# Ledger of designs, part 98: designed miniproteins, single chains, continued (3)

Each design is a single chain, and the fold is of that chain. pLDDT is the mean over its residues in the fold that is shown.

## One batch from the design tools (miniprotein)

Design m11417
Fold by ESMFold2-Fast:
Structure m11417 (fold): chain A 79 residues (1-79)
Amino acid sequence: DEELAEELLEKAKAEPKAALLIGEGEGNTIIVAYDEESGFVFAAVISPEGEGRLIRVEVPKPNLELAREVERRLAELKA
């Protein structure tokens, strides 16, 4: 659901300690948030013009380790 995905993305932006990766590619801002409880990954791609696209993907179990590593690295950057 779009509403849930938008809420999760806003929470991920407000809480950097969540499983969140922010990156850039070809002038776009890429935000990836992982919901540990549901096991879904939400990815948003924001163009330089501010237009966003939200993608929801179910992530295989091996990516739980990646989500944990992202959380750890974000905590280090904010400490």
Scores: mean pLDDT 54

Design m11418
Fold by ESMFold2-Fast:
Structure m11418 (fold): chain A 88 residues (1-88)
Amino acid sequence: SAELERLLAEFLRELGMDPATAERLARGIVAGDPAALAETAAFLRSKGLSEEDILELFIALTRYQLGLISLEEFREVLEKALEKIKKA
């Protein structure tokens, strides 16, 4: 969805990713591109996010895409990940 793509791009930019790369990866993730997921995971690892936190984020993404959680609940997971990176 356009809302999910925007939210993901915004999250990646907050972590210091350039806007063009953030938009490209967000589009790829929403389209189900495994290469975009892998590149995003590698970026999050480089920013100091744990494997457990990366897994939690991708589980939350899947839960949102299945309609099991709201966009606001998914945003809360992203904000939690951002705060963990800022405090590391």
Scores: mean pLDDT 87

Design m11419
Fold by ESMFold2-Fast:
Structure m11419 (fold): chain A 91 residues (1-91)
Amino acid sequence: GAEVTIEWLKKYARDEQLDYLIDQLLELGLISEEQAEELRALPKEERVRRLAELLPDVARAAGAYLTLAEQGKLEEGRAAGEAVYEELLAK
């Protein structure tokens, strides 16, 4: 369930994957821009804890990620998210 997804993110997700998840949560309207800024300022373990506090919304977004991962499309989705992240870093 949702908790299993959060534990997976905490243990295996890279920082770039967490940043991409935050971007997706913001795009889906599941978090505010202010919440996204707060999350980006936190270290990895605290970001995961903060994301868990937003359940069930985080669970829904993370579930979509896992569905893409099962289809082998997570890398495509992450690459698209990384492109946006790299553009933001270049500004």
Scores: mean pLDDT 59

Design m11420
Fold by ESMFold2-Fast:
Structure m11420 (fold): chain A 60 residues (1-60)
Amino acid sequence: STLAKVIEALNKLPPGKYSYAELAELAGVSPAAVRKALRELIEGDPSGRIELTPEGVVIR
């Protein structure tokens, strides 16, 4: 699934800031699919580990 691909890509990255395009390339999906998957992740996990910005994602 798209969500599983995005989670796998995130698990390969150290904490930091990443563009949606970079995550899309790493996960093998579209940038729109990355944004959708990350929204679902944040709704399911309110820990604040992942933050969405207009420029990309922040992994804490």
Scores: mean pLDDT 79

Design m11421
Fold by ESMFold2-Fast:
Structure m11421 (fold): chain A 68 residues (1-68)
Amino acid sequence: MLATEEQLEAAFDTVAPLLSPEQRAELRRLVAEYREAVAAGDEAAAHRYEQGILGVLGQASRARRAAA
């Protein structure tokens, strides 16, 4: 299932303060590539980039729990 742009923006706003500058840059890159893949009809690429986005968000969530 493909995430909506609204869901991605909301998640980004929520986790951005918890991300390193490198993680934020990577997340923005993945979101941009995901949107391009969806526009191009490249389902395999879109799914791959979506998994990348979820991976970065998962890392941020685990780091938050470790820091608390």
Scores: mean pLDDT 72

Design m11422
Fold by ESMFold2-Fast:
Structure m11422 (fold): chain A 58 residues (1-58)
Amino acid sequence: ADGPGLRAFGADPSLLPKEERDEVTKRIVEAAHLPPEQRPAAFAEVDRYIEEVLRKLP
């Protein structure tokens, strides 16, 4: 789906190693501190980061 990064909040963090889970959490917190108008783009980047990490896992 062409969502505005909403999947980042619904992504299963247990699929990620702890180090990557911590990084994802940090990025979500930083995105949440952005002005509301910029959050969808920041959350989309978090979503993409999660997908990239999952693709690189064996």
Scores: mean pLDDT 69

Design m11423
Fold by ESMFold2-Fast:
Structure m11423 (fold): chain A 77 residues (1-77)
Amino acid sequence: HSSIPTIIVDYVKGDISESILKSELRGVELTEEEAQQVKTLAELLGVDPQKIVDVAQKLADEGVISETTLNNLKNAL
């Protein structure tokens, strides 16, 4: 269950492809707790939170993630 925050951060770092990111996030709702885990991982790994927000916005625009998931990430980051 901690894998989804890790996948988002790994994508922003360039470690995984867009195809893998979209496959893992399609139909998945991120909780506020999971969004806080994304923030913690980004801070620990030196990943820019704005890059995560930009990626989440693109995924929401494409219908891969919900507006609820996007808002949870924006509120956490």
Scores: mean pLDDT 79

Design m11424
Fold by ESMFold2-Fast:
Structure m11424 (fold): chain A 96 residues (1-96)
Amino acid sequence: MAEKLFEEGKEDTINAARGLKELAEEVDKELAKKAEELLKKAEEATTPKELIEYSRKLAEVAVELAKKDPKNVPKFVGMALSAIGGAINAELAEKL
């Protein structure tokens, strides 16, 4: 079960990073680059602690994007919630 929660958390974090990268490409190229670097790091993640850190940084990217493109706030919130879900699954994997 712990391994499955880690895999689910990793998938959620990767999906959030990919989604934020795509949304950022038309808003801010530096934020898109930051999301792409976090995507690569999430794909290479082997520990729950790494997923928690990358999910936190992805939530920061979502907040920065929301400030630059307020009309798409619901999309950024959705990606931030996906990243938070990834972090929660990773923390549960550590406790099981």
Scores: mean pLDDT 79

Design m11425
Fold by ESMFold2-Fast:
Structure m11425 (fold): chain A 99 residues (1-99)
Amino acid sequence: MEKKKKSYELLGQQGIKDGSSGAISLALSAEYHIRKGDEDATKEALKQLEKVIKEGTKDTQRDGARGAGRALDTGRRVGTSRDVIERIERVRKLAEELI
């Protein structure tokens, strides 16, 4: 999955420039991959979302927190792994602490 990882790194770089829309896009990507059972793609999307949140404005952090909350609800509903749930919870907490 080297090609997917590189694609997510580029999405993260673009997401930092896009701000709130980048955070929303990465959170929706994580939610999509959770629904598909693709834990590796979910983890890469969450990693890039965390970067966008750390580099972003207060508005980006609020949208990141909301998106992570939606991904968490989806993950709990579909029964994703504990590792994925804990990663989403960390991203949401980070975003909430920065606003």
Scores: mean pLDDT 82

Design m11426
Fold by ESMFold2-Fast:
Structure m11426 (fold): chain A 63 residues (1-63)
Amino acid sequence: MKLSDEEIKEIAKKVGVSPSTVRKIIEGLNEGLTYKEIAERLGISQSTASRLAEKVLKAAREL
């Protein structure tokens, strides 16, 4: 998935996280990382990472 900086900002506002967090989630998903590996990169729990990734993907589909 390829997203512009503006699309990342819109997703970040909708999800309630920083644009940096959205970018790291998208990069991790594009690399084929698991939710556990994304969680480790973000310093959050796996359950939080999976919920954020689902919200990011849903927001991206609505763009």
Scores: mean pLDDT 80

Design m11427
Fold by ESMFold2-Fast:
Structure m11427 (fold): chain A 81 residues (1-81)
Amino acid sequence: MAKGTIYIFEAPDPDGPLYLALAMFVDPETGKLIFIGVSARTAEEAREKALRLAEEYLKEKYGLGELKETRRTETRIDFEA
């Protein structure tokens, strides 16, 4: 079982709002911290893109199933796989 967190934060940008999402989790085989960073023009898109990429990474690399959200706030999502 892998546990992780996604942090979402806004960055100012001349072309309009920019949202960054950083998915962080511990590698279940090595214990190393892994992180996946994404950007989008909305907080919702950044959040969904980060969740999707984290799920795809865990599925392809470790054969883990779908991510389960254990907690959601405006700026943070906790998950398990």
Scores: mean pLDDT 79

Design m11428
Fold by ESMFold2-Fast:
Structure m11428 (fold): chain A 74 residues (1-74)
Amino acid sequence: DKKKITEIAVEGGKKIEKHLRAGDLEGARKAGLEMAERVGKLDKDSGENLKKMVDALLAGDLDKAIAYDEKAAA
């Protein structure tokens, strides 16, 4: 269900942004991993790509984070 995956990703993205704006890197990571797990229950490949996106984002690799996010959305 692509619509449900998109809804989970949008909700998760907002939670990650809220934590990042507050300087809470641990909260951002936890929110991102919860989002990836929820998506992974619907589509394993999308969930794995979102997990890699979160890891890349927190490592400061924005190019890799964008690439994994695009793969998860496809």
Scores: mean pLDDT 77

Design m11429
Fold by ESMFold2-Fast:
Structure m11429 (fold): chain A 74 residues (1-74)
Amino acid sequence: DKVEEAVKKLVRYLLENPELRKEFLKILSSPEYSDEEKNEYVRKLLEKAGIDTSQFSDEELLKIAEALLAMVSE
């Protein structure tokens, strides 16, 4: 599953980059940012982690963002 693989790789990437993890939590948990802005941020994080974002729909990006927020917000 490409979504599960992306989540696993990005979780590892964020754990290795604590400043990005802090920024991720701030942006994704903030009501100040639109869903479109949050999706764009997730795309950029995936690209930084070496993941091709052209393979993901906006719905799949939302699922990735939700799974990541649940896993890294502890």
Scores: mean pLDDT 77

Design m11430
Fold by ESMFold2-Fast:
Structure m11430 (fold): chain A 80 residues (1-80)
Amino acid sequence: MSNSEKLQKLFEKEKISPERILELSDLILEVLEEGLENKLSLEEIEKKIRKLIDEHFPDLSEETKKILLEVAREDYQKAL
């Protein structure tokens, strides 16, 4: 099972609405796009994504936050 598939199952387990998932995805995409434009390191991207999650989605479990960070990291790495 991929980290993306694990993340989808965690969102279902935590009963996060589709609207909230879409909002989270859009916010993360903006950070990744800014990172690619400004040539940010993986460490800088992980730090920005963690801050975004903690500010906008503080109610997410640590497990969900961890898998979400890993998915964002993998997506950024593939786009480099």
Scores: mean pLDDT 79

Design m11431
Fold by ESMFold2-Fast:
Structure m11431 (fold): chain A 68 residues (1-68)
Amino acid sequence: LEELLKQAESMEITHSETPEGLMKAGYFRSLALSLGVEVKSIRAEDLPPGEVIVTLTLKDGSKKVIRL
């Protein structure tokens, strides 16, 4: 994940409507900001408890979807 974040231009975060999902989303947002990655959106969805989906737009314009 960290290696992909170093190659990322922006991030979109989707998280479960659970305390764990919200905490994980906050962690990834902080990590993205520390690496200069723009966080375009953060949204809660009806995902399995604790699940987070991160969509990265890389510096070459490609997109990667990661389930955590």
Scores: mean pLDDT 81

Design m11432
Fold by ESMFold2-Fast:
Structure m11432 (fold): chain A 64 residues (1-64)
Amino acid sequence: AGPESAAQAREAAIEGGVSEEEAERIAKAVMDSTDHEYADRAGAAAGTGNLEGARAALEKGGVL
């Protein structure tokens, strides 16, 4: 996934209750991951204020 998707996933993770350190690690994993589909979903949900959807997308992708 791209840097923007990683940033959105990071913010979604923080809003979902993970620590800043964990969110940063998740963002790095998203950058290097083949699971960009889940990262995209998390980013889109966070961008629209759907924090529950963002959390669910990250969990389904195995990054949370």
Scores: mean pLDDT 63

Design m11433
Fold by ESMFold2-Fast:
Structure m11433 (fold): chain A 66 residues (1-66)
Amino acid sequence: AAAEAQAKVAAEQERLDELIAEVEQGRDDMIAAYGPKVSAEVQAAADRAIAIAEGWREAKIAEILA
């Protein structure tokens, strides 16, 4: 049913939002622990992790809608 597929898509979007929040918190914790010298490297790592998660979420949504 379309409603069931929409609910599953919404759940995958929520999981991504939670993961992004966790990645951003980890970034902030690393900067707090090791100081501003690591900020650029930690930000680049966070951006990469988010991009990977977004790609896999898109694949999962495509599977749900098939």
Scores: mean pLDDT 82

Design m11434
Fold by ESMFold2-Fast:
Structure m11434 (fold): chain A 61 residues (1-61)
Amino acid sequence: ASKIAGLANRLIALRLQLIGLELELEMHSNDAALRQELENKIDELKQEIVRLEQELALLEA
């Protein structure tokens, strides 16, 4: 129960961080090197979100 609640709250926080990074990427459309760094960070964050979503699903099953 506590682990499920903790994972759910963390997922909300990570999804908000993802939105922030995607907005930052749009603001830096003219800097190819910075865009690449932001895209890499977004990909890493998306992987973490998927990982936690899978862990949450297994705990709820």
Scores: mean pLDDT 81

Design m11435
Fold by ESMFold2-Fast:
Structure m11435 (fold): chain A 78 residues (1-78)
Amino acid sequence: MNNNLINQGNNVKNEGNKLKDTATKLGIDTAAKLGDMGVKYADESIKYAQSGDTTNAQNKLNMAKNYVTASKSLIDGY
């Protein structure tokens, strides 16, 4: 089990959930969806990391980070 990847996945998941909540309160549907996608890919990354598939865990973590960044950019630009 890769604890570093699991910890990063949990951090990205928490950020995605916060962005989804913020975007929902502001009515920014696109940012809320991007935050939700970040959470989804973070969860997939954690599952791969738990199974020892570090390559897929890292790929899903990178996807999660990209979606979280996109969500935050839309919220910050609103």
Scores: mean pLDDT 88

Design m11436
Fold by ESMFold2-Fast:
Structure m11436 (fold): chain A 62 residues (1-62)
Amino acid sequence: MLSEIVRRLDPDGTGVISREALRTFGALLGLSDAQIEAVWAALDRDGDGQIEPAEYAPTLAP
């Protein structure tokens, strides 16, 4: 399910998800801010405060 959510938040398929986009989408689902942050933490595996393409994109630009 998280992969589907990520895809919905990335309309152009860049593989980069902003926290603001996730928060907006989460609010549409009726999630609390805390729940949205929990989802973000799960997707932001490196704890950098953003989802990096290298984490799940098949190709990474130099």
Scores: mean pLDDT 59

Design m11437
Fold by ESMFold2-Fast:
Structure m11437 (fold): chain A 66 residues (1-66)
Amino acid sequence: MRKKVEEAVEELLKGEVTREKIVEAFLSLGFSEEKIEKALTTVAENSLAETPLDVPRKIAEVLLSL
């Protein structure tokens, strides 16, 4: 799973990072919508991402910690 998550993050970083693309990428990896929303909220509420480009990596870190 970790390697697939890392590959998904790299793919997201190749283009424009949107919330919809983040959700679709992690759903494709088998994460539940509930866990993805929790990770998105955690990253946003705690300002874990310094730039928009850090968001996918921080979402992945939170998802792998759940």
Scores: mean pLDDT 74

Design m11438
Fold by ESMFold2-Fast:
Structure m11438 (fold): chain A 80 residues (1-80)
Amino acid sequence: NAVELAEKALKLAEEALKTGNVELGYQAAVLGAEALMKTGDVLKGIGYKLRAMGDYLDGNAEEAAKTGLEAAKEALKLAE
């Protein structure tokens, strides 16, 4: 469900920020975007996925993790 995806995204984003792991940051952003899509905000979810892809291609773990945190927090707010 959206809440479980958002919670996983938050955990991965925290780990990505701690380790500098861009793959974990990207995974966090993708899961956060998927959580948003499950709340019905498909266009915003697609936007976050595109942003995550850009962050990953740039090798920017911090920005990817922040993308994931933003998407996950929005999904949790909408799922509430």
Scores: mean pLDDT 83

Design m11439
Fold by ESMFold2-Fast:
Formats: sequence, structure tokens, C-alpha cells
Structure m11439 (fold): chain A 78 residues (1-78)
Amino acid sequence: GYEERLKELVREEGEKLGLSEEEIEQALELALDFLRHVGLNNLPVTEENIREWLSKYRGKFPERVLEAAENALLRLLK
């Protein structure tokens, strides 16, 4: 399903950015939380909504973790 595809995309984007396994897992949790958030609130999956969601976590996670989650979600959208 889409969740399995998202896991693959997060791993690919995380590996490109040199993330550890722990950081890849953090990026996956952020991306899955976004999909749960849009599903629960009937929001569209857009670049704007992805960036707004992830902005709440700036300063709480390394920028590269947020970048991996953003890139994976943007690729899932395409």
C-alpha cells in the first residue's frame, strides 16, 4: 500500500542525506504523522501542507531529518 511505498521513499531520501537508522525512523514517523493528520482532517496532500506540518518540528529534529521526510512526501505526491 501507500504506507509501504512511503517507507521505501523515506529510506531512499534518508540514505542520500547520510541519515542514521534512528534518523530514518524519525523521518518516517514524521511523514506517517503527516498522512494521518491529512486523513483525519480531510486535507489535501500538497507541498504547502507538507511544509507547514514539518515547520512545527524545526529546531526539534535535525534539518536533514525534516528534509528526508519532506522529500519522501513530495515524491509520494508525484
Scores: mean pLDDT 83

Design m11440
Fold by ESMFold2-Fast:
Structure m11440 (fold): chain A 95 residues (1-95)
Amino acid sequence: SVDELLERVRELIRRVEENLDNPVEARRLASEALGLLLQAVDVGSPEEIERVRELLDELLRVAEKLPDPGTVSQVRGQSGFLLRVIDGRLDELRS
């Protein structure tokens, strides 16, 4: 379910913040969270997709604390792509 996906994302975001000193692990966890958010967008209602946007914003804020600029840039790029997917999906569902 979408609620289960979003709960797993919240756990992964917490783990990213716990692993800011380990950029390899933080990147792995962030990528896993982004993948689950993308899955939630594919099957979610408009209200659930709005919750995906909120968690994506939270993930991006946590990722900005990472000391590796390359990893931060990668997460920003993936987040930007996902935001475009979110906006397109919401437009389709609300049309």
Scores: mean pLDDT 84

Design m11441
Fold by ESMFold2-Fast:
Structure m11441 (fold): chain A 82 residues (1-82)
Amino acid sequence: SEELEKIFEEAKEELKKLLEEMKKAGIISEEEAEKLFKTYTKDFKDTIEAMAKKGWPLELIRGILEGMILIWRGVFNVILKK
């Protein structure tokens, strides 16, 4: 349980960094960043809880969240045209 919370907090920090980068680039507003953070942190939590209930290893759960963040970074990089 404590390790799941650690994985969740690490994912939240990575998302926060991504949203701050997007704000600095002028792609999203402060209000949009706050809304996206709330939406995706709920998605992370629901995903972690569902996978843990299925007995998935913690390392696999971590890898999936890292993959989700990488997908979001990729999508936003395409929008950024950078």
Scores: mean pLDDT 78

Design m11442
Fold by ESMFold2-Fast:
Structure m11442 (fold): chain A 94 residues (1-94)
Amino acid sequence: MLSLEALKIYLLAGLQEIKKEVPELSELADEAIRLIREDAPPEEIRRKIEELVKGLEEYIKNSDLSEEEKKKLKRFIESLRELTEQYVEKALEE
């Protein structure tokens, strides 16, 4: 497992990438970035990221995206979920 600081860096980088790829979700991504930077309670961070993931899934469903673009966004969702669970577990250990 990555260190808490490494997980934080990867989560922030992933959220910034989501803002670039899906500007419609930039406000939710910015809220998640803020919560992580402020060291908000892990459960609050998880809830905000779950909200963002739900938004990404609806965006994929409702948008006229190529199969390659859908696969790219689905990989972002998988990475975001995995990193978030690792971050929450690691933060609760401290």
Scores: mean pLDDT 82

Design m11443
Fold by ESMFold2-Fast:
Structure m11443 (fold): chain A 74 residues (1-74)
Amino acid sequence: MEWIKRILKNQVIRVLYEADRPLTPEEIAQRLGLPVELVKEILDDLVKEGWIEYDPETKTYRLTERTKEFLEKR
């Protein structure tokens, strides 16, 4: 559902912000207590929307600079 997905997206963004480093889908899933497959779907949406970036070399996700600045000013 769109409502649940919005909550989960916000939780993923917070986990990345609090970690202050790139994280694997497995690390994010462990921190949130969610299945990795569900976390990957959320991560794909967040990348598509420009909130996070994927690094194929390390297989990690990180907040975009724009997103970090947005959160730091809120």
Scores: mean pLDDT 82

Design m11444
Fold by ESMFold2-Fast:
Structure m11444 (fold): chain A 124 residues (1-124)
Amino acid sequence: EPSEVERVLDLLRNYFGLPVIPGESSLEEIREAFREAVERSLLSEGDKRAILKAFDLLVENPNISKEELIEAVAPLTDRPELAVSLARFLYLFSTSKQVNLSKIIEEAEPVPPLREALKELFGL
């Protein structure tokens, strides 16, 4: 089966293939693209539900803590930190008017599979 890095990379490739312009697309357009990318990904159904919930919570409250997001999605997935860091990364990237990739990665606090997928995708 695909590795964790391969599954995360698949979701990222799906998302970045959609017509989302960072800082210019509406939150509704970003949410729809995010839902489409996650639903088409190779992730487990639990991981998909967790990631979508984390993203919806970030849209409702951009100042929500990492700890609150983890607590909210923990019942849906065995990998709540992965789900939260993935949702936070894509939210921050998609809502940034000036994309500073290094800053976005630091703020998202990606777990190892997400960090490796981002290195592969962006040639970091």
Scores: mean pLDDT 83

Design m11445
Fold by ESMFold2-Fast:
Structure m11445 (fold): chain A 91 residues (1-91)
Amino acid sequence: MKISIFLVDESGDVVSMAGVAYTLDEAEKLLEEAVKKAKEIGASRIRVSVQGPRDDSLKAAERLIKKGEELGLEVEEVRVEGDRVDVLFRL
């Protein structure tokens, strides 16, 4: 499974890539780092892209949504396209 985390501006453009994780534990840590970086650079949103088998990607997205909410993020959008789940969080 591959989890990519991006910092996004108000226009919807990616301004920075926070990083890539290959495990859920790495992804949760990366999401914490991404929240800190987003606040430092003034990014308004964080996009998490989960790529893997559909059921695994959905479960991973649920866990990352819960982690994002614990970090004070609001879920703006969830898109499911085959083996990819994209979650867009608002700060």
Scores: mean pLDDT 87

Design m11446
Fold by ESMFold2-Fast:
Structure m11446 (fold): chain A 73 residues (1-73)
Amino acid sequence: CTEEQKEAAKNFIKSKLKEEGKEVKDDFIEDLVDLLCGASVSDDLVEQVSIQLDLSKEKTYEILVEAEKILNA
């Protein structure tokens, strides 16, 4: 993944979380983007992120899959 792809994915995740009434630390989003750059979206990752963000698993999966697409563009 390039720095441009990581920045785009980070901004996408931030915007989606704001739509859901959530705002999280930049460090959390950066770590998540770095993880997605080196790995695919897994059920375990979706579950852990959904718990951390207090978001549904379905919504979390949608956000993570779209972020992964940005990172692989």
Scores: mean pLDDT 81

Design m11447
Fold by ESMFold2-Fast:
Structure m11447 (fold): chain A 77 residues (1-77)
Amino acid sequence: SEAEEIIKKINEIMSELNEKFLKGEATKEEVEEAKKEIEKLIEKLKSTGDPEYENLAELIRESTEKFVKAVLEEIEK
């Protein structure tokens, strides 16, 4: 389904960003670009009209915001 494909893409972006971060290779620009792409995918997930995926989209948004904030704080120090 479209929703499942969106979730897979979000997971791939998050996994790649996390791997780069753990290697000390993540840049502020890459983190900000990944955040924007995930936000676009979250909006697409919400637009599917399924309440379960809308709730999941909000959970993904919250977890993404926390992750991005933590990563940016480490990069900026």
Scores: mean pLDDT 82

Design m11448
Fold by ESMFold2-Fast:
Structure m11448 (fold): chain A 63 residues (1-63)
Amino acid sequence: MLSVEEAKEKLETIKKNLPKILAGDEVVKRVAVAELRRLREKVTDPELRAEIDRLIAEIEAAL
């Protein structure tokens, strides 16, 4: 499992790139969702899981 600090750092990187992901093609969005799902499996913190789930939903809504 990732530490809470490592998970937050990875999540912040994805958030920083979110506008580029949302403007990207379907492949870019699907890769981002897959990365977020892998991150979710490595975290146990419920707040981080909820934030990851929100980002997945936002990207999937743009598909």
Scores: mean pLDDT 80

Design m11449
Fold by ESMFold2-Fast:
Structure m11449 (fold): chain A 76 residues (1-76)
Amino acid sequence: TTQHVIDVLQKTKDINIKALEALEKGDTKKAAELARSIGGSRNEEAAEYAEKGDIEKAKKLLEESISELDSQIESL
């Protein structure tokens, strides 16, 4: 059960990392698509900022999501 939760969180983290990589490459549409696929208010805000071309704001929100997921995994 715990391992299954860790696996789900790790997959979510991987998608956030891919969104961040797309953003760093200037593919804001791909970054927004990946962020929205995860869901949640922070990732939806990151997608909106990416679509507006606010790269720094989008990047910060994606990094916050990754950090939060790391903390959740470490607590298990």
Scores: mean pLDDT 85

Design m11450
Fold by ESMFold2-Fast:
Structure m11450 (fold): chain A 94 residues (1-94)
Amino acid sequence: MEEEELKKKAEELEEKLFKSEDAKEILELLFEKQEVLFELAKLRNTLNEEQYKLFKAMKNNEIEKLPEEDQEKVKKMLEAAKKVAEVQAEENKK
């Protein structure tokens, strides 16, 4: 995917995120946007491989395959992301 196409996709996902009143939909949009940002980082040679591995494990529900220390970190990240999605859904209703 071209860099410009990835930028447009990220912008479209962000617009959908600010229009959604459903926390579950916002969480899914946050994951899709983050994946697009990682693909963009790959093209720019700025990818944080450690963060990308943690994100992939979280997205694919493969947290158990990570080292115990990283499992705890990913669980906290997922909990924080769910809370952010709930807050954003409430803000979008205003």
Scores: mean pLDDT 80

Design m11451
Fold by ESMFold2-Fast:
Structure m11451 (fold): chain A 83 residues (1-83)
Amino acid sequence: MLEEQLKKLLEELAELDREIEAAVDAKDWAGAAELLERGAEVLREIARLYAEMGDDEMAALYERQAEAARELARRLREKAAAA
């Protein structure tokens, strides 16, 4: 069950990554920021599942990635608001 949940979240993350790249290429900074915030939530869920499975290294890695995604989203929102 946890393994199936992880697989679904990883698939969601891959789709979000494609959408984020498309938004950035289109210079849609507000859209990219919104997608990055959703990505950060998915990354945190992945980290939680890895922790529940006893993989603390992967949990820490995905938590770090979630923080990075949120920071990038904040910067892109500031960029969108400044226009």
Scores: mean pLDDT 86

Design m11452
Fold by ESMFold2-Fast:
Structure m11452 (fold): chain A 119 residues (1-119)
Amino acid sequence: MEKKEKLEREINDGIALIMAGVANSTPEERLTEKLIEMAKTDPEKAAAEVEEMLSLAETLIKLAKESEDEEAKELLLKSAERLLNVVEKVLPYLSDEEKRKELQKRLDELRKELEKEKE
């Protein structure tokens, strides 16, 4: 189905722009909008995309902890924070209550790790 494939590509492009450190809010806002659209039309795929974004944020935080370059560390943590901000805005739109609770717990744990690395 071309419409669902296009939406998945737009979401992946949005994630890539955040990862590239694009300095404006437009990639976050657009990605959030597209994920909310997916949550309404294909909640299982939306949940899977949110899980992928949380895994990506976890990887960025881990890379930041291992980085000897303070500028690289700051950029990695900033990108992780942006991904977590998008996830937080999308979670209320997921229809599966058990899946929402699981993903919310993971988000809270990653937020706590991120804040420890900033301090």
Scores: mean pLDDT 80

